# Designed miniproteins, single chains, continued (2), part 26

Each design is a single chain, and the fold is of that chain. pLDDT is the mean over its residues in the fold that is shown.

## One batch from the design tools (miniprotein)

Design m4932
Fold by ESMFold2-Fast:
Parts: C-alpha cells; sequence; structure tokens
Structure m4932 (fold): chain A 67 residues (1-67)
C-alpha cells in the first residue's frame, strides 16, 4: 500500500542517518493515525532544511496523500 511504501521510505532515511530516529518515529505515528496534513508538514520541514532532496520529499508527500 502507499502507506507501507511511505513508512518504508521514512525508515530508509532513518537507517541512512539522514533524519533523527525520533523524527522518523513521529512521522510514522502521524501517518498511522491518519494525520496526513501534519505528516506532510513534517516532510516539507525536512525539504526546507535541505535534509532530504526535493524528489524524495515529493515522492513521500504523494505516498502520504494516497494513504
Amino acid sequence: SAKEEAIKLIEELRKRGVIPESYADGLIELIEKGDLESAIAGVETLRALGVISDEEAEKLIELIKKS
């Protein structure tokens, strides 16, 4: 599912050390609770800080919207 793909991508970012473990856990919790607007805002914050690429951010946002 799109939700499972979004969570997997967030887990890969955590494993690569790109985002803190606590931030990854927070994003996953928001997605699992269906708070998609807050999850998208969290991804946009990572993009604004240059922590993830524009392409990774857009892919994550698309998957979250389909969740």
Scores: mean pLDDT 86

Design m4933
Fold by ESMFold2-Fast:
Structure m4933 (fold): chain A 56 residues (1-56)
Amino acid sequence: SLEEKLEKIEEVIKNETDPVVLRIALKQAKELLEEATDPEVKAKAEKVIKEAEEKL
């Protein structure tokens, strides 16, 4: 599911320090935001995107 994919992306962002890996995770989170129709999933994706951008 999109929720499960988003949780995995968030885990990567929390635990990774490599900017290349973080940029890939950020791209995946943005793609999930475009695919998501559920407002709750969209809100989580936006939060994950912000966390990745702050870490980069």
Scores: mean pLDDT 81

Design m4934
Fold by ESMFold2-Fast:
Structure m4934 (fold): chain A 125 residues (1-125)
Amino acid sequence: SSEFEELLRKVAEKEGLPQEAIDLALKHLPLLEEVARELQSMGVSEEDAVRAALEVFLYLQTNGIDPESFSVEKLALIGYLLLLAEKLGLSDVEKRKLFDEALKSDIEELKEKIREFEEKLKELE
């Protein structure tokens, strides 16, 4: 939607993303919007959902992987896992390694890893 595109541009500006990254996100806008909505259904805020979806798409593009090759659910779970990793204070190197492992994981393995990270966050709060 036009409202989603406007939010996407606002989040990308706030995060300091280059124009090439914004252009890539716009190329896959329908899929990115679906991934962001799935993340919101998991309790993620609208802004964080867009940010997480963008990070997943950027990592896929950096590795030459077509984002259309994965289900909305899988991309959303990977995005959510990366958000939890950020909250836990994982470095960029650790997040990229986690992303690579997550791509090779099935849905149930991703859900289990998410539960593990959610429990770790509760122990810190």
Scores: mean pLDDT 84

Design m4935
Fold by ESMFold2-Fast:
Structure m4935 (fold): chain A 80 residues (1-80)
Amino acid sequence: MKLSGEVGDAINEAIKGAGVKDLSQVSYIELAGDEERTKITVIAKDGSKGTAVVEAPLMEVMLEAAKLGVGVQRVGPLEK
């Protein structure tokens, strides 16, 4: 329940930002975050990108993203 609502909305926003209509068009998802906030970057196969930020721990966002069945890459702290 806590993993799905806010985190799911943020992932969906990043997907929309990348202009992808089908998850098969997602190349991978990059997650950068800490214990309070996570930046989600969706990279499409054509190089398009969408981003969203959510007030949730990196682990919660990783668990929700894993439900999509796409590749997920963890990129350390929120600072890149």
Scores: mean pLDDT 74

Design m4936
Fold by ESMFold2-Fast:
Structure m4936 (fold): chain A 75 residues (1-75)
Amino acid sequence: MTLEEFARRLYERLVADPSIPVDDKAGILGVVLDAARQGKTLEEVRAEIERYVAEHLTPEQRARVLAIFDEVAAE
């Protein structure tokens, strides 16, 4: 799976989850697309998202985003 396709699938899953704020759904997509542009690996993208959610989201929202990431990454 390309990082661009991963970003699309991740965003579709995030959009379906009403517990995550709309601005943070866009912010998370931006992190993935920036990492793809820089040639980063999926593992490095996960670390960047983990930092983003630690700064911007509640513990419950952070756990939800990372669970969705890991589920999409396993596809």
Scores: mean pLDDT 83

Design m4937
Fold by ESMFold2-Fast:
Structure m4937 (fold): chain A 58 residues (1-58)
Amino acid sequence: SAEEAERARRLAEEGARALVAAGLSPDQALGMVRLNVKDLPEEVREAAIEGARRGVEA
């Protein structure tokens, strides 16, 4: 759902930002998010990946 996608996007943004702050590279943080959502619906998966990309740009 759109609500689930929006929640996933925000959580992935914060999570990816935290991973980079903890010392992971942007590519490592993005890879972890992709792995965690690989079996979720496409809408949620794409939203989470978009969020993660924003998080690593900080």
Scores: mean pLDDT 84

Design m4938
Fold by ESMFold2-Fast:
Structure m4938 (fold): chain A 71 residues (1-71)
Amino acid sequence: MDEEIKEGVVALVLAILRQGAKLAREQGNDELATLYEEAIKRIEELVKQGKFDEALKLGQEALRRINALEA
């Protein structure tokens, strides 16, 4: 159950980051788009390894960094 919940949350975080990257690129915010894209790549690598805890932690850290830049 915990593993399935973590997997689902990671999938949701990836969806949010992908949408954020697309919107940032469309608005010409290349710096923000690059931050989203790097986070996505690293999280996808962890997911491929079954490291959902590490993927979730990285996703949370990416969202926190992005939020600090938009504040």
Scores: mean pLDDT 79

Design m4939
Fold by ESMFold2-Fast:
Structure m4939 (fold): chain A 87 residues (1-87)
Amino acid sequence: MLVEVTLTDLEGNSVTITVPLKTLVEAFVKAGMIAQALKVIRAQHQGQKELTLDLSEEEGRKLSKALEELTGKEVPPVIRQVRLRFL
């Protein structure tokens, strides 16, 4: 299952990437964001089409590093908001 992920920074700039759901969940876990990982899993299991998560600056930095490491794609260095669309 693929997820379209829109990552918005502090300045309102956004980048959209498409990743496997497993990769996205792994990124949240690597960032120490277990509650957010569970929200993503639950939203998908409940058949939700989209989910929006607001992040602290610390969470946004950790998630950015985890996503860059797992995907090799350029992402904002500090993520303020994550918008997910389940494909």
Scores: mean pLDDT 86

Design m4940
Fold by ESMFold2-Fast:
Structure m4940 (fold): chain A 109 residues (1-109)
Amino acid sequence: DPVEERVKEQQEHIEENEEETLREWERVANSEPRNRHQQLLREEARRMLEAYRQGASVRDLLRVRVSILRGVSREEIYAWIEETNDPKTAEILKEFADFLLELHRQANS
């Protein structure tokens, strides 16, 4: 199945880059921000690391962030979180989504 094979390849690519992604998040989380944009990135990185330590996957955290940046609704983000995750992980991802939505709302106001 070409669709299943493509999804598997994308998952393998994310897994291969997970350590590099986590190192980048840790670098950004520990950086001193020089402007508002860098401060926002630091707050995002810190919260992504916290959610990861609580049991969220790198893939799901990146998907939440990308969805928010693309203007996807909270209801749509919540729906796919609930469909693809156990209840405990879903609550972690929902709390992360709500944090990012508020952070981006404040930054864009």
Scores: mean pLDDT 79

Design m4941
Fold by ESMFold2-Fast:
Structure m4941 (fold): chain A 97 residues (1-97)
Amino acid sequence: SRREKALELAKEVIEAGDELAEKASDPQTRQRIVRLAVAAAIHLVAASFSDGEEAKRHYRGAADIVEEMAKLAEQQGDSETAERLRKIAEEVRKLAE
């Protein structure tokens, strides 16, 4: 179901975020990554309990945040995590359709 997919994607965001945070060169970047991952996961969890336009807004919010995480991964030279995050963002955007 869409709800089950949203919760699975929330888990994937947290896992990718944890990996990216461990590779961060400084504590401020690490904290930013953690905050972004948590914010995206909160949007996905909120979407799983929402319907219609409210759920779509949460999916769009999560996708935007995950795309920002992908940019941070690319900036850190972690192209594999960046690609994984971009695929997660694409799947999240599909839930907004």
Scores: mean pLDDT 88

Design m4942
Fold by ESMFold2-Fast:
Structure m4942 (fold): chain A 85 residues (1-85)
Amino acid sequence: MSVETITRQIGLLLRAIGLLLDAELAIKQGKYEEAVRKAREAIRLAREALELARRNNDPVLAAQAEKLLARGEELLREAEEKLKE
């Protein structure tokens, strides 16, 4: 793996983490539409990171990306359930 490739993977994961934290904060503040948008973007970045990690045969980064994807899906479900009221 080149420095450029690892930097790209880490960048995607860090951006996804930031968006997940923003989504959690939005849920706590009752901003469910914002939480949905943030969670969806985090899911997108986590999926890109997962595909890149799998393509590069990096099981550690793949596991991290899968964890972020699962968390994003949980936050998305929670926010969407609140909006259905």
Scores: mean pLDDT 85

Design m4943
Fold by ESMFold2-Fast:
Structure m4943 (fold): chain A 64 residues (1-64)
Amino acid sequence: MTELARKAIELGSKVDGRELLEKVGEREGLSPEEVQRNILRLAAGLPGDLRVVETAIEVAEEMI
């Protein structure tokens, strides 16, 4: 799980991070701040929604 969140952060660094968070938020019904918080929590080994991280990876790959 931590590795997937780190991959989302790495891919996000290659695209417009604001646009990425907004697109993921639209798909998951979350604010951009909630999306970012969830990704950062999972990257730190804290509980979070893995689905949000998987969606972030998909959206970032679509934007590249």
Scores: mean pLDDT 81

Design m4944
Fold by ESMFold2-Fast:
Structure m4944 (fold): chain A 98 residues (1-98)
Amino acid sequence: MPSLEELWEEAEALSREIVALEAQFEAALRAGDAARARALLARIRALLARLREVARQAVAAADAAGDFRLATRVLFRLLVEQGAVALLERQLARLEAE
């Protein structure tokens, strides 16, 4: 089982990659490139699914250790990225409706 520290490192790496792809997504939206935006959103969703799995493992590890501090940080990252992805989905839907 990975340590809470290893899970936090993975969550941070995933969050950084999601943020980088979000910047590319915004550029695709400004260019009117719906196909590129859709491809980028699919990649972001895959990273978000991995972040959910990391969060589940972090909660289980924290429960076993009796210390939820790092698990709370992972859950906060997940919450922020879920909100960001929901916004990107709405932006893509608006572009595709044009």
Scores: mean pLDDT 85

Design m4945
Fold by ESMFold2-Fast:
Structure m4945 (fold): chain A 84 residues (1-84)
Amino acid sequence: SEELRKKALENSNNLEKAILYDIEAGMYLIEAAVLRIALENLIKKGKVSEEEKEEAERRIRELLEKAEEYEKKAEEYRKLAEEE
């Protein structure tokens, strides 16, 4: 749950926070990859509308942006951990 994830972050040191943000970034990248593969398959089969394609492309973009955001947070916390 989101509440459990927030609680885990609040009770983590900098290295643990870096690991948790890296895991979250990885999850977003996997979801984006799965959606991209699914979209490409549906396009090849002529089973996707223009609206569905645009929505899927938007979702993929949002997931990639979230992955980049969490990768940056992981890098920041990793740097803080190295200074301890």
Scores: mean pLDDT 86

Design m4946
Fold by ESMFold2-Fast:
Structure m4946 (fold): chain A 95 residues (1-95)
Amino acid sequence: SPLDAVRARLSPTQKAALDEILARVEKLEKERDKMSPFAQRLLDEARRTLEELIDAVVNEKVDELTASFLILVAGGVVYAAELAYKRQKEEEKKK
């Protein structure tokens, strides 16, 4: 799979970071139907960023520093989606 190909090219630390990001995305996907359109768009951007990371590592053969930077960017977009969904749930509790 593309994910196995990515993992084969990453350091142990990078693999651990990617697997954590993937687990966080999977957790958000299970809640997608409860998410606002804004939070869903951020989740879609997180998925797009992960697809770009996979392409860069597997097909473009980017160096370790670039791979680490792309993992950091992917983590940031996932965090934005998580934060948007958390804020949505907090606002729903105020009504």
Scores: mean pLDDT 85

Design m4947
Fold by ESMFold2-Fast:
Structure m4947 (fold): chain A 76 residues (1-76)
Amino acid sequence: AEARSRTAIGVERALSAVQDELSDEQLLRIGDRVYEAIAAGASPEEVIELAREELRRAGASEEQVERAAELIREAV
């Protein structure tokens, strides 16, 4: 969609990549928080750090956290 930032696309790719470790409810909750930050004007770097913290909190491995961060970075 034309109104969607590249950062938001990166977040969708990141959440899809870690979906097998997290429940749908956890993925939705993390997504809502991260998209709210994007809507509030967070920088790509702030979004990446927020996504890392939320994923670690939800129990994602460091490998999955870094893979998610790279997917967001690649989209911007």
Scores: mean pLDDT 79

Design m4948
Fold by ESMFold2-Fast:
Structure m4948 (fold): chain A 99 residues (1-99)
Amino acid sequence: MTAEEARALAESYIEKARQAILDGNDEEGAKYVKEAAFYTYQAVGDYVREGRLDEAARIAEEASKRFEELSKLGTGNFAKAAQQASEDLRAVAEEVRAA
């Protein structure tokens, strides 16, 4: 899987997560948030392996902000999953920038 393919999958899962929470489906929304975070992590890892550290950090930072905004759309498991993804990706961005 390329970084571009992983980013496209992450975007797809973010839209599915947003739709699920708007439809009142907390569990499905939380599942899609976790999938989006996983594919975001795959894309960041691919850029790191290629030595593209600035792009890896930028994508992790942008994704962290997007998950923070998503966490405001719901409560319960969805909000917790989105907040956790935001915090994890912020930590990844800081680690990449420190490298």
Scores: mean pLDDT 86

Design m4949
Fold by ESMFold2-Fast:
Structure m4949 (fold): chain A 61 residues (1-61)
Amino acid sequence: GPEERERALRMLEGAREAAEALGRPDAYQKATEAIERFKAGELSAEEAEREARRIGDELGM
């Protein structure tokens, strides 16, 4: 629902902010692409959360 989608978006935005802070342009690009696809309706909330976690893992979070 809307709450799950809002949480997923915040997780993706958090991953992008972390990538920027850590100087990881590849992870920043992945997070930006995932946010764009999510906003376009191409990713479900579950898929977006999974992608955010994957990016976080790549950043050592």
Scores: mean pLDDT 86

Design m4950
Fold by ESMFold2-Fast:
Order: C-alpha cells, then sequence, then structure tokens
Structure m4950 (fold): chain A 69 residues (1-69)
C-alpha cells in the first residue's frame, strides 16, 4: 500500500493541541486564533470546534460559541 502521510491533518491536530494549552492558560484570544487556523486546515475537527466554542464562552461570546458547535 502507498504510505499516505496526512501532513495537513497532523498540523491541524498540533494546532488544536496548542489551542488547548492556550485555553488552559487563560489566553482565550490566542486560543481562538490557533483553533481557527486548525479549522481552516481540518474544518471537521471536533476537538478544535469544541475548544473554539469553550474559548468564546470564556470571553462571554455565547452566541459565537453556539454557532461553532
Amino acid sequence: SLDDIDWDGAVADLLTAVGNVLLKQGKYEEAIRVYEEALKIDPDNPVAREGLAEAYRKMGEEEKAEEVL
């Protein structure tokens, strides 16, 4: 079989992990930016979508949080 290395998926997963670290540090604006970059690469990434929604909720942006779920 061909070795299909999904580098875009790997980058999206790494960005999602960085977003999660920023979210835990209370850096919500930076977390949002990083999650948005992950979702540009992998729009269906559920962890990035959930993290983005949580970051919006922490900033009081409840409507935006509901829109990304």
Scores: mean pLDDT 81

Design m4951
Fold by ESMFold2-Fast:
Structure m4951 (fold): chain A 60 residues (1-60)
Amino acid sequence: SMIEEVRLLLEDAGEKLKDAPLEEVERQFEAFKEELKKTFPEYAEEFERIAEEYLEKFKK
């Protein structure tokens, strides 16, 4: 599904950013989320939820 593919893309991005400071991770995820929302507006709400879920993982 599109949602599953987005989760995999965020996981890949997270692996590349795992040693980056949290503010950089937040900035990159925010930019990625906004681009996805522009491309697939019907999934905007789901993208926000997934991005927030992943950011919480970095905070813990």
Scores: mean pLDDT 72

Design m4952
Fold by ESMFold2-Fast:
Structure m4952 (fold): chain A 85 residues (1-85)
Amino acid sequence: ELDALAEELKAAASTIPDPEVRAAVLALIDELREAIEAGDLRKAALTATALQLLLIGALIEGKVSEEQAERIRELLRRLLEAAEA
């Protein structure tokens, strides 16, 4: 279920200790969900790419753990697959 995956993704993002990174990731998740619900798969793909780049940057800066980044990335992949189904 798309809603359940989005909730899990937001829950995982809420564990990010850096408040700026956490807020940015949560905002991108909301934008991604809105794009998917609107059927704008191009915007969804671009938003997902922006989210992944933000996570990579945060990981390099030590603002997110490898475990947190991997979980968010896995949930993001599953959400995108569910949206294309």
Scores: mean pLDDT 84

Design m4953
Fold by ESMFold2-Fast:
Structure m4953 (fold): chain A 82 residues (1-82)
Amino acid sequence: AEAVRAALEEALAQLPAAVAEARALRLSEEEREAFARTVAGAIANAKAAGVLTPEAEQALVDAAVAAGVPRERVEAAIAEAL
């Protein structure tokens, strides 16, 4: 549980840099789908470990949207990961 919490906190700290890089690289559709799956996996793992906060979930979703993933695709990926 603590390892998943630490990983989530570290991922959240890295999100601004990851989003900026994604925007600079002009991600392809496939790369955006990979980003959505990564975010969905992080949310699912944090939820399963009981460490997901509403703020963390919102930050992860917003990061994927900022990277160019449509919100509907992020939500679909989360549903598949749960």
Scores: mean pLDDT 76

Design m4954
Fold by ESMFold2-Fast:
Structure m4954 (fold): chain A 93 residues (1-93)
Amino acid sequence: DAARKALEEVTEKAIATLREAAAADPAAAAVMLSAARSIREITGEALASGDIAAGARKIAATLREAAAHASPEQAVRLNEVAREAERLAEAAR
């Protein structure tokens, strides 16, 4: 229960941060919004399978890839959420 709620919370933060990055840099918007869609799919699969650790790791990887296309300010925010997802993956093992 706690792990599922934590994954949903990290997913909401990730999507919000990606949407903020898209709004801040229209040139990167398509990449950011694509990452947000991928994170929704990853979360759905993780919740269906119960493999929260695998889902959290994939969310972190997706955010780190998106950060490479973001402005420096937005990259910091994306990498911060990626670290939260990495900690969740460790805790959910």
Scores: mean pLDDT 88

Design m4955
Fold by ESMFold2-Fast:
Structure m4955 (fold): chain A 73 residues (1-73)
Amino acid sequence: EENLKKAKEYRQKGVDALLAGDLKTASEYFKKASEYYRKAAENETDPERQAHYKKLSEIYEKAAKALEELAAG
């Protein structure tokens, strides 16, 4: 599924950026991951998988916001 693949790609890019100390870049990638997990949830018919992708979207949205606030002051 395209949205899930993109979510995983951006999640990994976000993790890589975070490990490199690039808070702003990590925030941008986690925001993208959140967007694609949300889209994956919208297209998912299995309730357990839908709930899982919604939870991941929420987690990465919160992580992105926290990193953005830390990077901006």
Scores: mean pLDDT 87

Design m4956
Fold by ESMFold2-Fast:
Structure m4956 (fold): chain A 60 residues (1-60)
Amino acid sequence: SREELIEELMRKYGLSREEAEEAVEVAEALAKALGLPESYIRPLAEMLAYSEALVRERRK
C-alpha cells in the first residue's frame, strides 16, 4: 500500500515522513505524466528517496 511504501522509505533511507510522502507523490506524478503502469511508482519513489538521502549525506 501507499502507507507501507512511505514507512519503508523512512526506515530504509532515513527520511522524515514529509520527505517520504513527497518522494511518493513525485513518483506518482511522474508515472502518470509518462503513462507508466502503477508498478513503476515504487522503483521511482525509491530512486527519488535514494537521491535525497545522497544529497543530505554529502552536506553533513
Scores: mean pLDDT 81

Design m4957
Fold by ESMFold2-Fast:
Structure m4957 (fold): chain A 74 residues (1-74)
Amino acid sequence: SKEIEEKIAEYKAILADPNASDREKAIAYVGLGQIYLLQGNKEKAIEYYEKALELLSKDDPLYEIVKAKLEEAK
């Protein structure tokens, strides 16, 4: 539980950082989506995966991975 709380805080810090790249913020959104999915909150997981896809280039290999995670979460 503490480790999950620490990871959530880390991802939120990245999202609040004006110097973080769109890709770094997308990775933080993916991390949050995975955590919420593990906690059974599919709605939040979907929301975070969609936010990650908005920030990722379609040429980034992570884009197809996140898209697959989004479809699986539905």
Scores: mean pLDDT 88

Design m4958
Fold by ESMFold2-Fast:
Structure m4958 (fold): chain A 76 residues (1-76)
Amino acid sequence: SGNDDLLDSYSDRLSRLTSQLQDRYSDDPTMVGLFNSLRDSYIRTLRLMRDNGQSVDDISTYGQNLIDQLQSLIQS
């Protein structure tokens, strides 16, 4: 469904951005662990929003805010 495709899209984008942050901090196992936990937490929240019947617009707004936050961290 369109909602599943949307969630897959955000999951892929979140995984890519957190991977970029992990590469930057590859020598720090604590930071690598934090970015893995952050990615898993974000994806879990998006899945819960879908499972609880949140709208495509709500899921998109939340997912885009997460992408924007991670992109900001990469640019810092």
Scores: mean pLDDT 84

Design m4959
Fold by ESMFold2-Fast:
Structure m4959 (fold): chain A 101 residues (1-101)
Amino acid sequence: MAVRVEVYVDPASPAEVAAARALIRALEAAGHEIVEVTWSADTAAAGLTRTPTLRVTDEDGHEALVEPSDAVLEAARAAAATGDLEAAVDAALAEIERQAG
């Protein structure tokens, strides 16, 4: 599945950066193109309300903003700690489909 995912992170919040990077590792394991993007005044002005936030671009070029649930972030953190990425990938993809599809 050819989707590009940009993960927006606030470097002023180390805990959010850690959660975002765990999520990035899970999505990369699923074969998606992932880009970490630093949160800025421009991204805040674009209506992004929290970090991490995903911007998903599908194969047709349609964009959707996906705010991961706390459950998805916890699954990603657990997967990063244990190396079991399958559950975190499944949870992240379900969240993306729910919000973007």
Scores: mean pLDDT 67

Design m4960
Fold by ESMFold2-Fast:
Structure m4960 (fold): chain A 66 residues (1-66)
Amino acid sequence: KEEAKEALRSGILGSVPEEKREIAEKAVELLLEGKLEEGRELLIEAGLSKETADGAVELAKKYIAS
């Protein structure tokens, strides 16, 4: 559970430039809260591709399901 959370967070933050880390952090928080659609939208806004955002949602689902 905690491992999936750290993997999600580090993967997202490693994929965005520093100026977009605030938005990426907020997106991670939303995903971990189960607000998958809202979190996904913020990830795309932070500059992540649709494919990467979808992958982050799948990792968040694993965290929630555990």
Scores: mean pLDDT 77

Design m4961
Fold by ESMFold2-Fast:
Structure m4961 (fold): chain A 60 residues (1-60)
Amino acid sequence: MDDRELAERAVEAAKTMTPEEQIKLGKELLDEFLKRRRDLGRNATPEEIQKRAEEIKKKK
């Protein structure tokens, strides 16, 4: 899985979110990346990122 492509997808999803939700999404993805470093960042699918973004939107 392309690291850069996952980041681009997260940014696209964030475009429709509020700045506060964008920060939450970014923090969560960064936290997962730092925790797993290679594993999760490489294995995460664009669909999972979008689902995570939607979940953040609902939790506010």
Scores: mean pLDDT 64

Design m4962
Fold by ESMFold2-Fast:
Structure m4962 (fold): chain A 71 residues (1-71)
Amino acid sequence: MEKEKLEKLKKEMEELEKSDDELAKKVLERWKELGGTPLGALEAAALVAQELGTGPPLEEIEAARKRLEEK
């Protein structure tokens, strides 16, 4: 479900904000720069993943983005 995936992503972003990890701060900064929206969160995660050569499951991100865009 779209809402469930968004809530999971937001929860992960909140965990990153509480983390003292440099990568977490970069993701959070990028998300805020994109307006702090759910779509912005997905784009921020994808951009940071590209820079590091690592990332969350692409399939989950694509599915969540598609559902958000359709709404």
Scores: mean pLDDT 60

Design m4963
Fold by ESMFold2-Fast:
Structure m4963 (fold): chain A 59 residues (1-59)
Amino acid sequence: DWEEVIKTIEELAKELGLSQESINDLIETAKEFGWTVEDVKNMFRVIATQAAAGRAAAA
């Protein structure tokens, strides 16, 4: 259900310290592409894994 998708995005994004602008962008993307809760969870697993790997590119 769409409400569960929004809640999942907000909760996981908050854990990763994402800005409200990034959260809003993710919600709009999920809405356009019809993401499920599972799709959202899979995307955030990838983001969390990359963050944990400590990749840095500031250029």
Scores: mean pLDDT 73

Design m4964
Fold by ESMFold2-Fast:
Structure m4964 (fold): chain A 94 residues (1-94)
Amino acid sequence: PTPELVAQDVASIERGLEALEKDIENVKKNLKENPEETARQAGLLSIVAGLLEAAASFIAPHDPRAQVLAERARKLRDEAMKIGDEAEKLISEK
């Protein structure tokens, strides 16, 4: 890949991670009010985080910034999964 394309990919992943962080926070706010929808959304967000991690890891050999983005994506995936688990726990307690 060219340096320009790598820079564009890094910027796109950064924007994707920022959007994902906002989506996770919004989903977390609805956890107690709608645990079923929260579980569904958390599952989708964990998939998105996994895709961003894969993309960042693919770019990491070409740009050291991508390694940090891969770690950030992994952390967001873990957060989304924890929210999903907590939502499922609330569903089972009803």
Scores: mean pLDDT 84

Design m4965
Fold by ESMFold2-Fast:
Structure m4965 (fold): chain A 63 residues (1-63)
Amino acid sequence: AEEEYEQILEDLERKLKETNSPSEKAALFTAAALRVIGLALETGDWELAQKYLERLREIAKEA
């Protein structure tokens, strides 16, 4: 489960480097957040999901 959350963030960071469009970046963050929520629904591990949503907010502040 934790490895799957890490893969979501790694894929997001890679795709963010490929675009300079603010709207595309917003779409990428939205997709990543939905993937995290989907994994939480599958595993029931909402505490772990919350940690990764917090990391998404930190990445968004730097982008």
Scores: mean pLDDT 82

Design m4966
Fold by ESMFold2-Fast:
Structure m4966 (fold): chain A 69 residues (1-69)
Amino acid sequence: SMEEKSLEARRYFEELLREGASVEEAHKKALEKFGKPSEETEKILREIARKLREIGDEIQAELEARRAA
């Protein structure tokens, strides 16, 4: 199903990010393995990638603030 395929693509993308791949490389590899996703799936993957980077930046800033205190 499209839901299963979207979930599998999402898990593969997240796994690549955990393995240390860049967002761009993970996206490219996901496209190569699963084919071009639907517009909705692509939007979700882009939003996840953006949010993960934002959260990482916020955590890093907070850790630096705590270290400076």
Scores: mean pLDDT 70

Design m4967
Fold by ESMFold2-Fast:
Structure m4967 (fold): chain A 76 residues (1-76)
Amino acid sequence: SKEEILRLIGEILRIIGEIFDLELEKKKLEEKLEEAKKKGDEETAKELEKKIKEIEERIKKLEEEKEKLMKKLREL
C-alpha cells in the first residue's frame, strides 16, 4: 500500500541522515588524527583511530539495515 511505501521511505531517509551525520563526524576525527600525527601525539592519535573505527562499524550496521529496508521497498 501507499502507506507502507511511505513508512519504508521515511525509515530509509532517517538511516541515510544518520549515516551522513556519522560520515561528517568521521571526517572531523580524521582531520584531528592528521593533526595529532603531525604533532607526534601518539596517545591522541591512537584514541582518535579507535573512535574512527567505532564510527565505521556504526556506519556499516546502518548501511546493512538500509539495504534490508530498500529490498522490502522494491518488493512492494
Scores: mean pLDDT 89

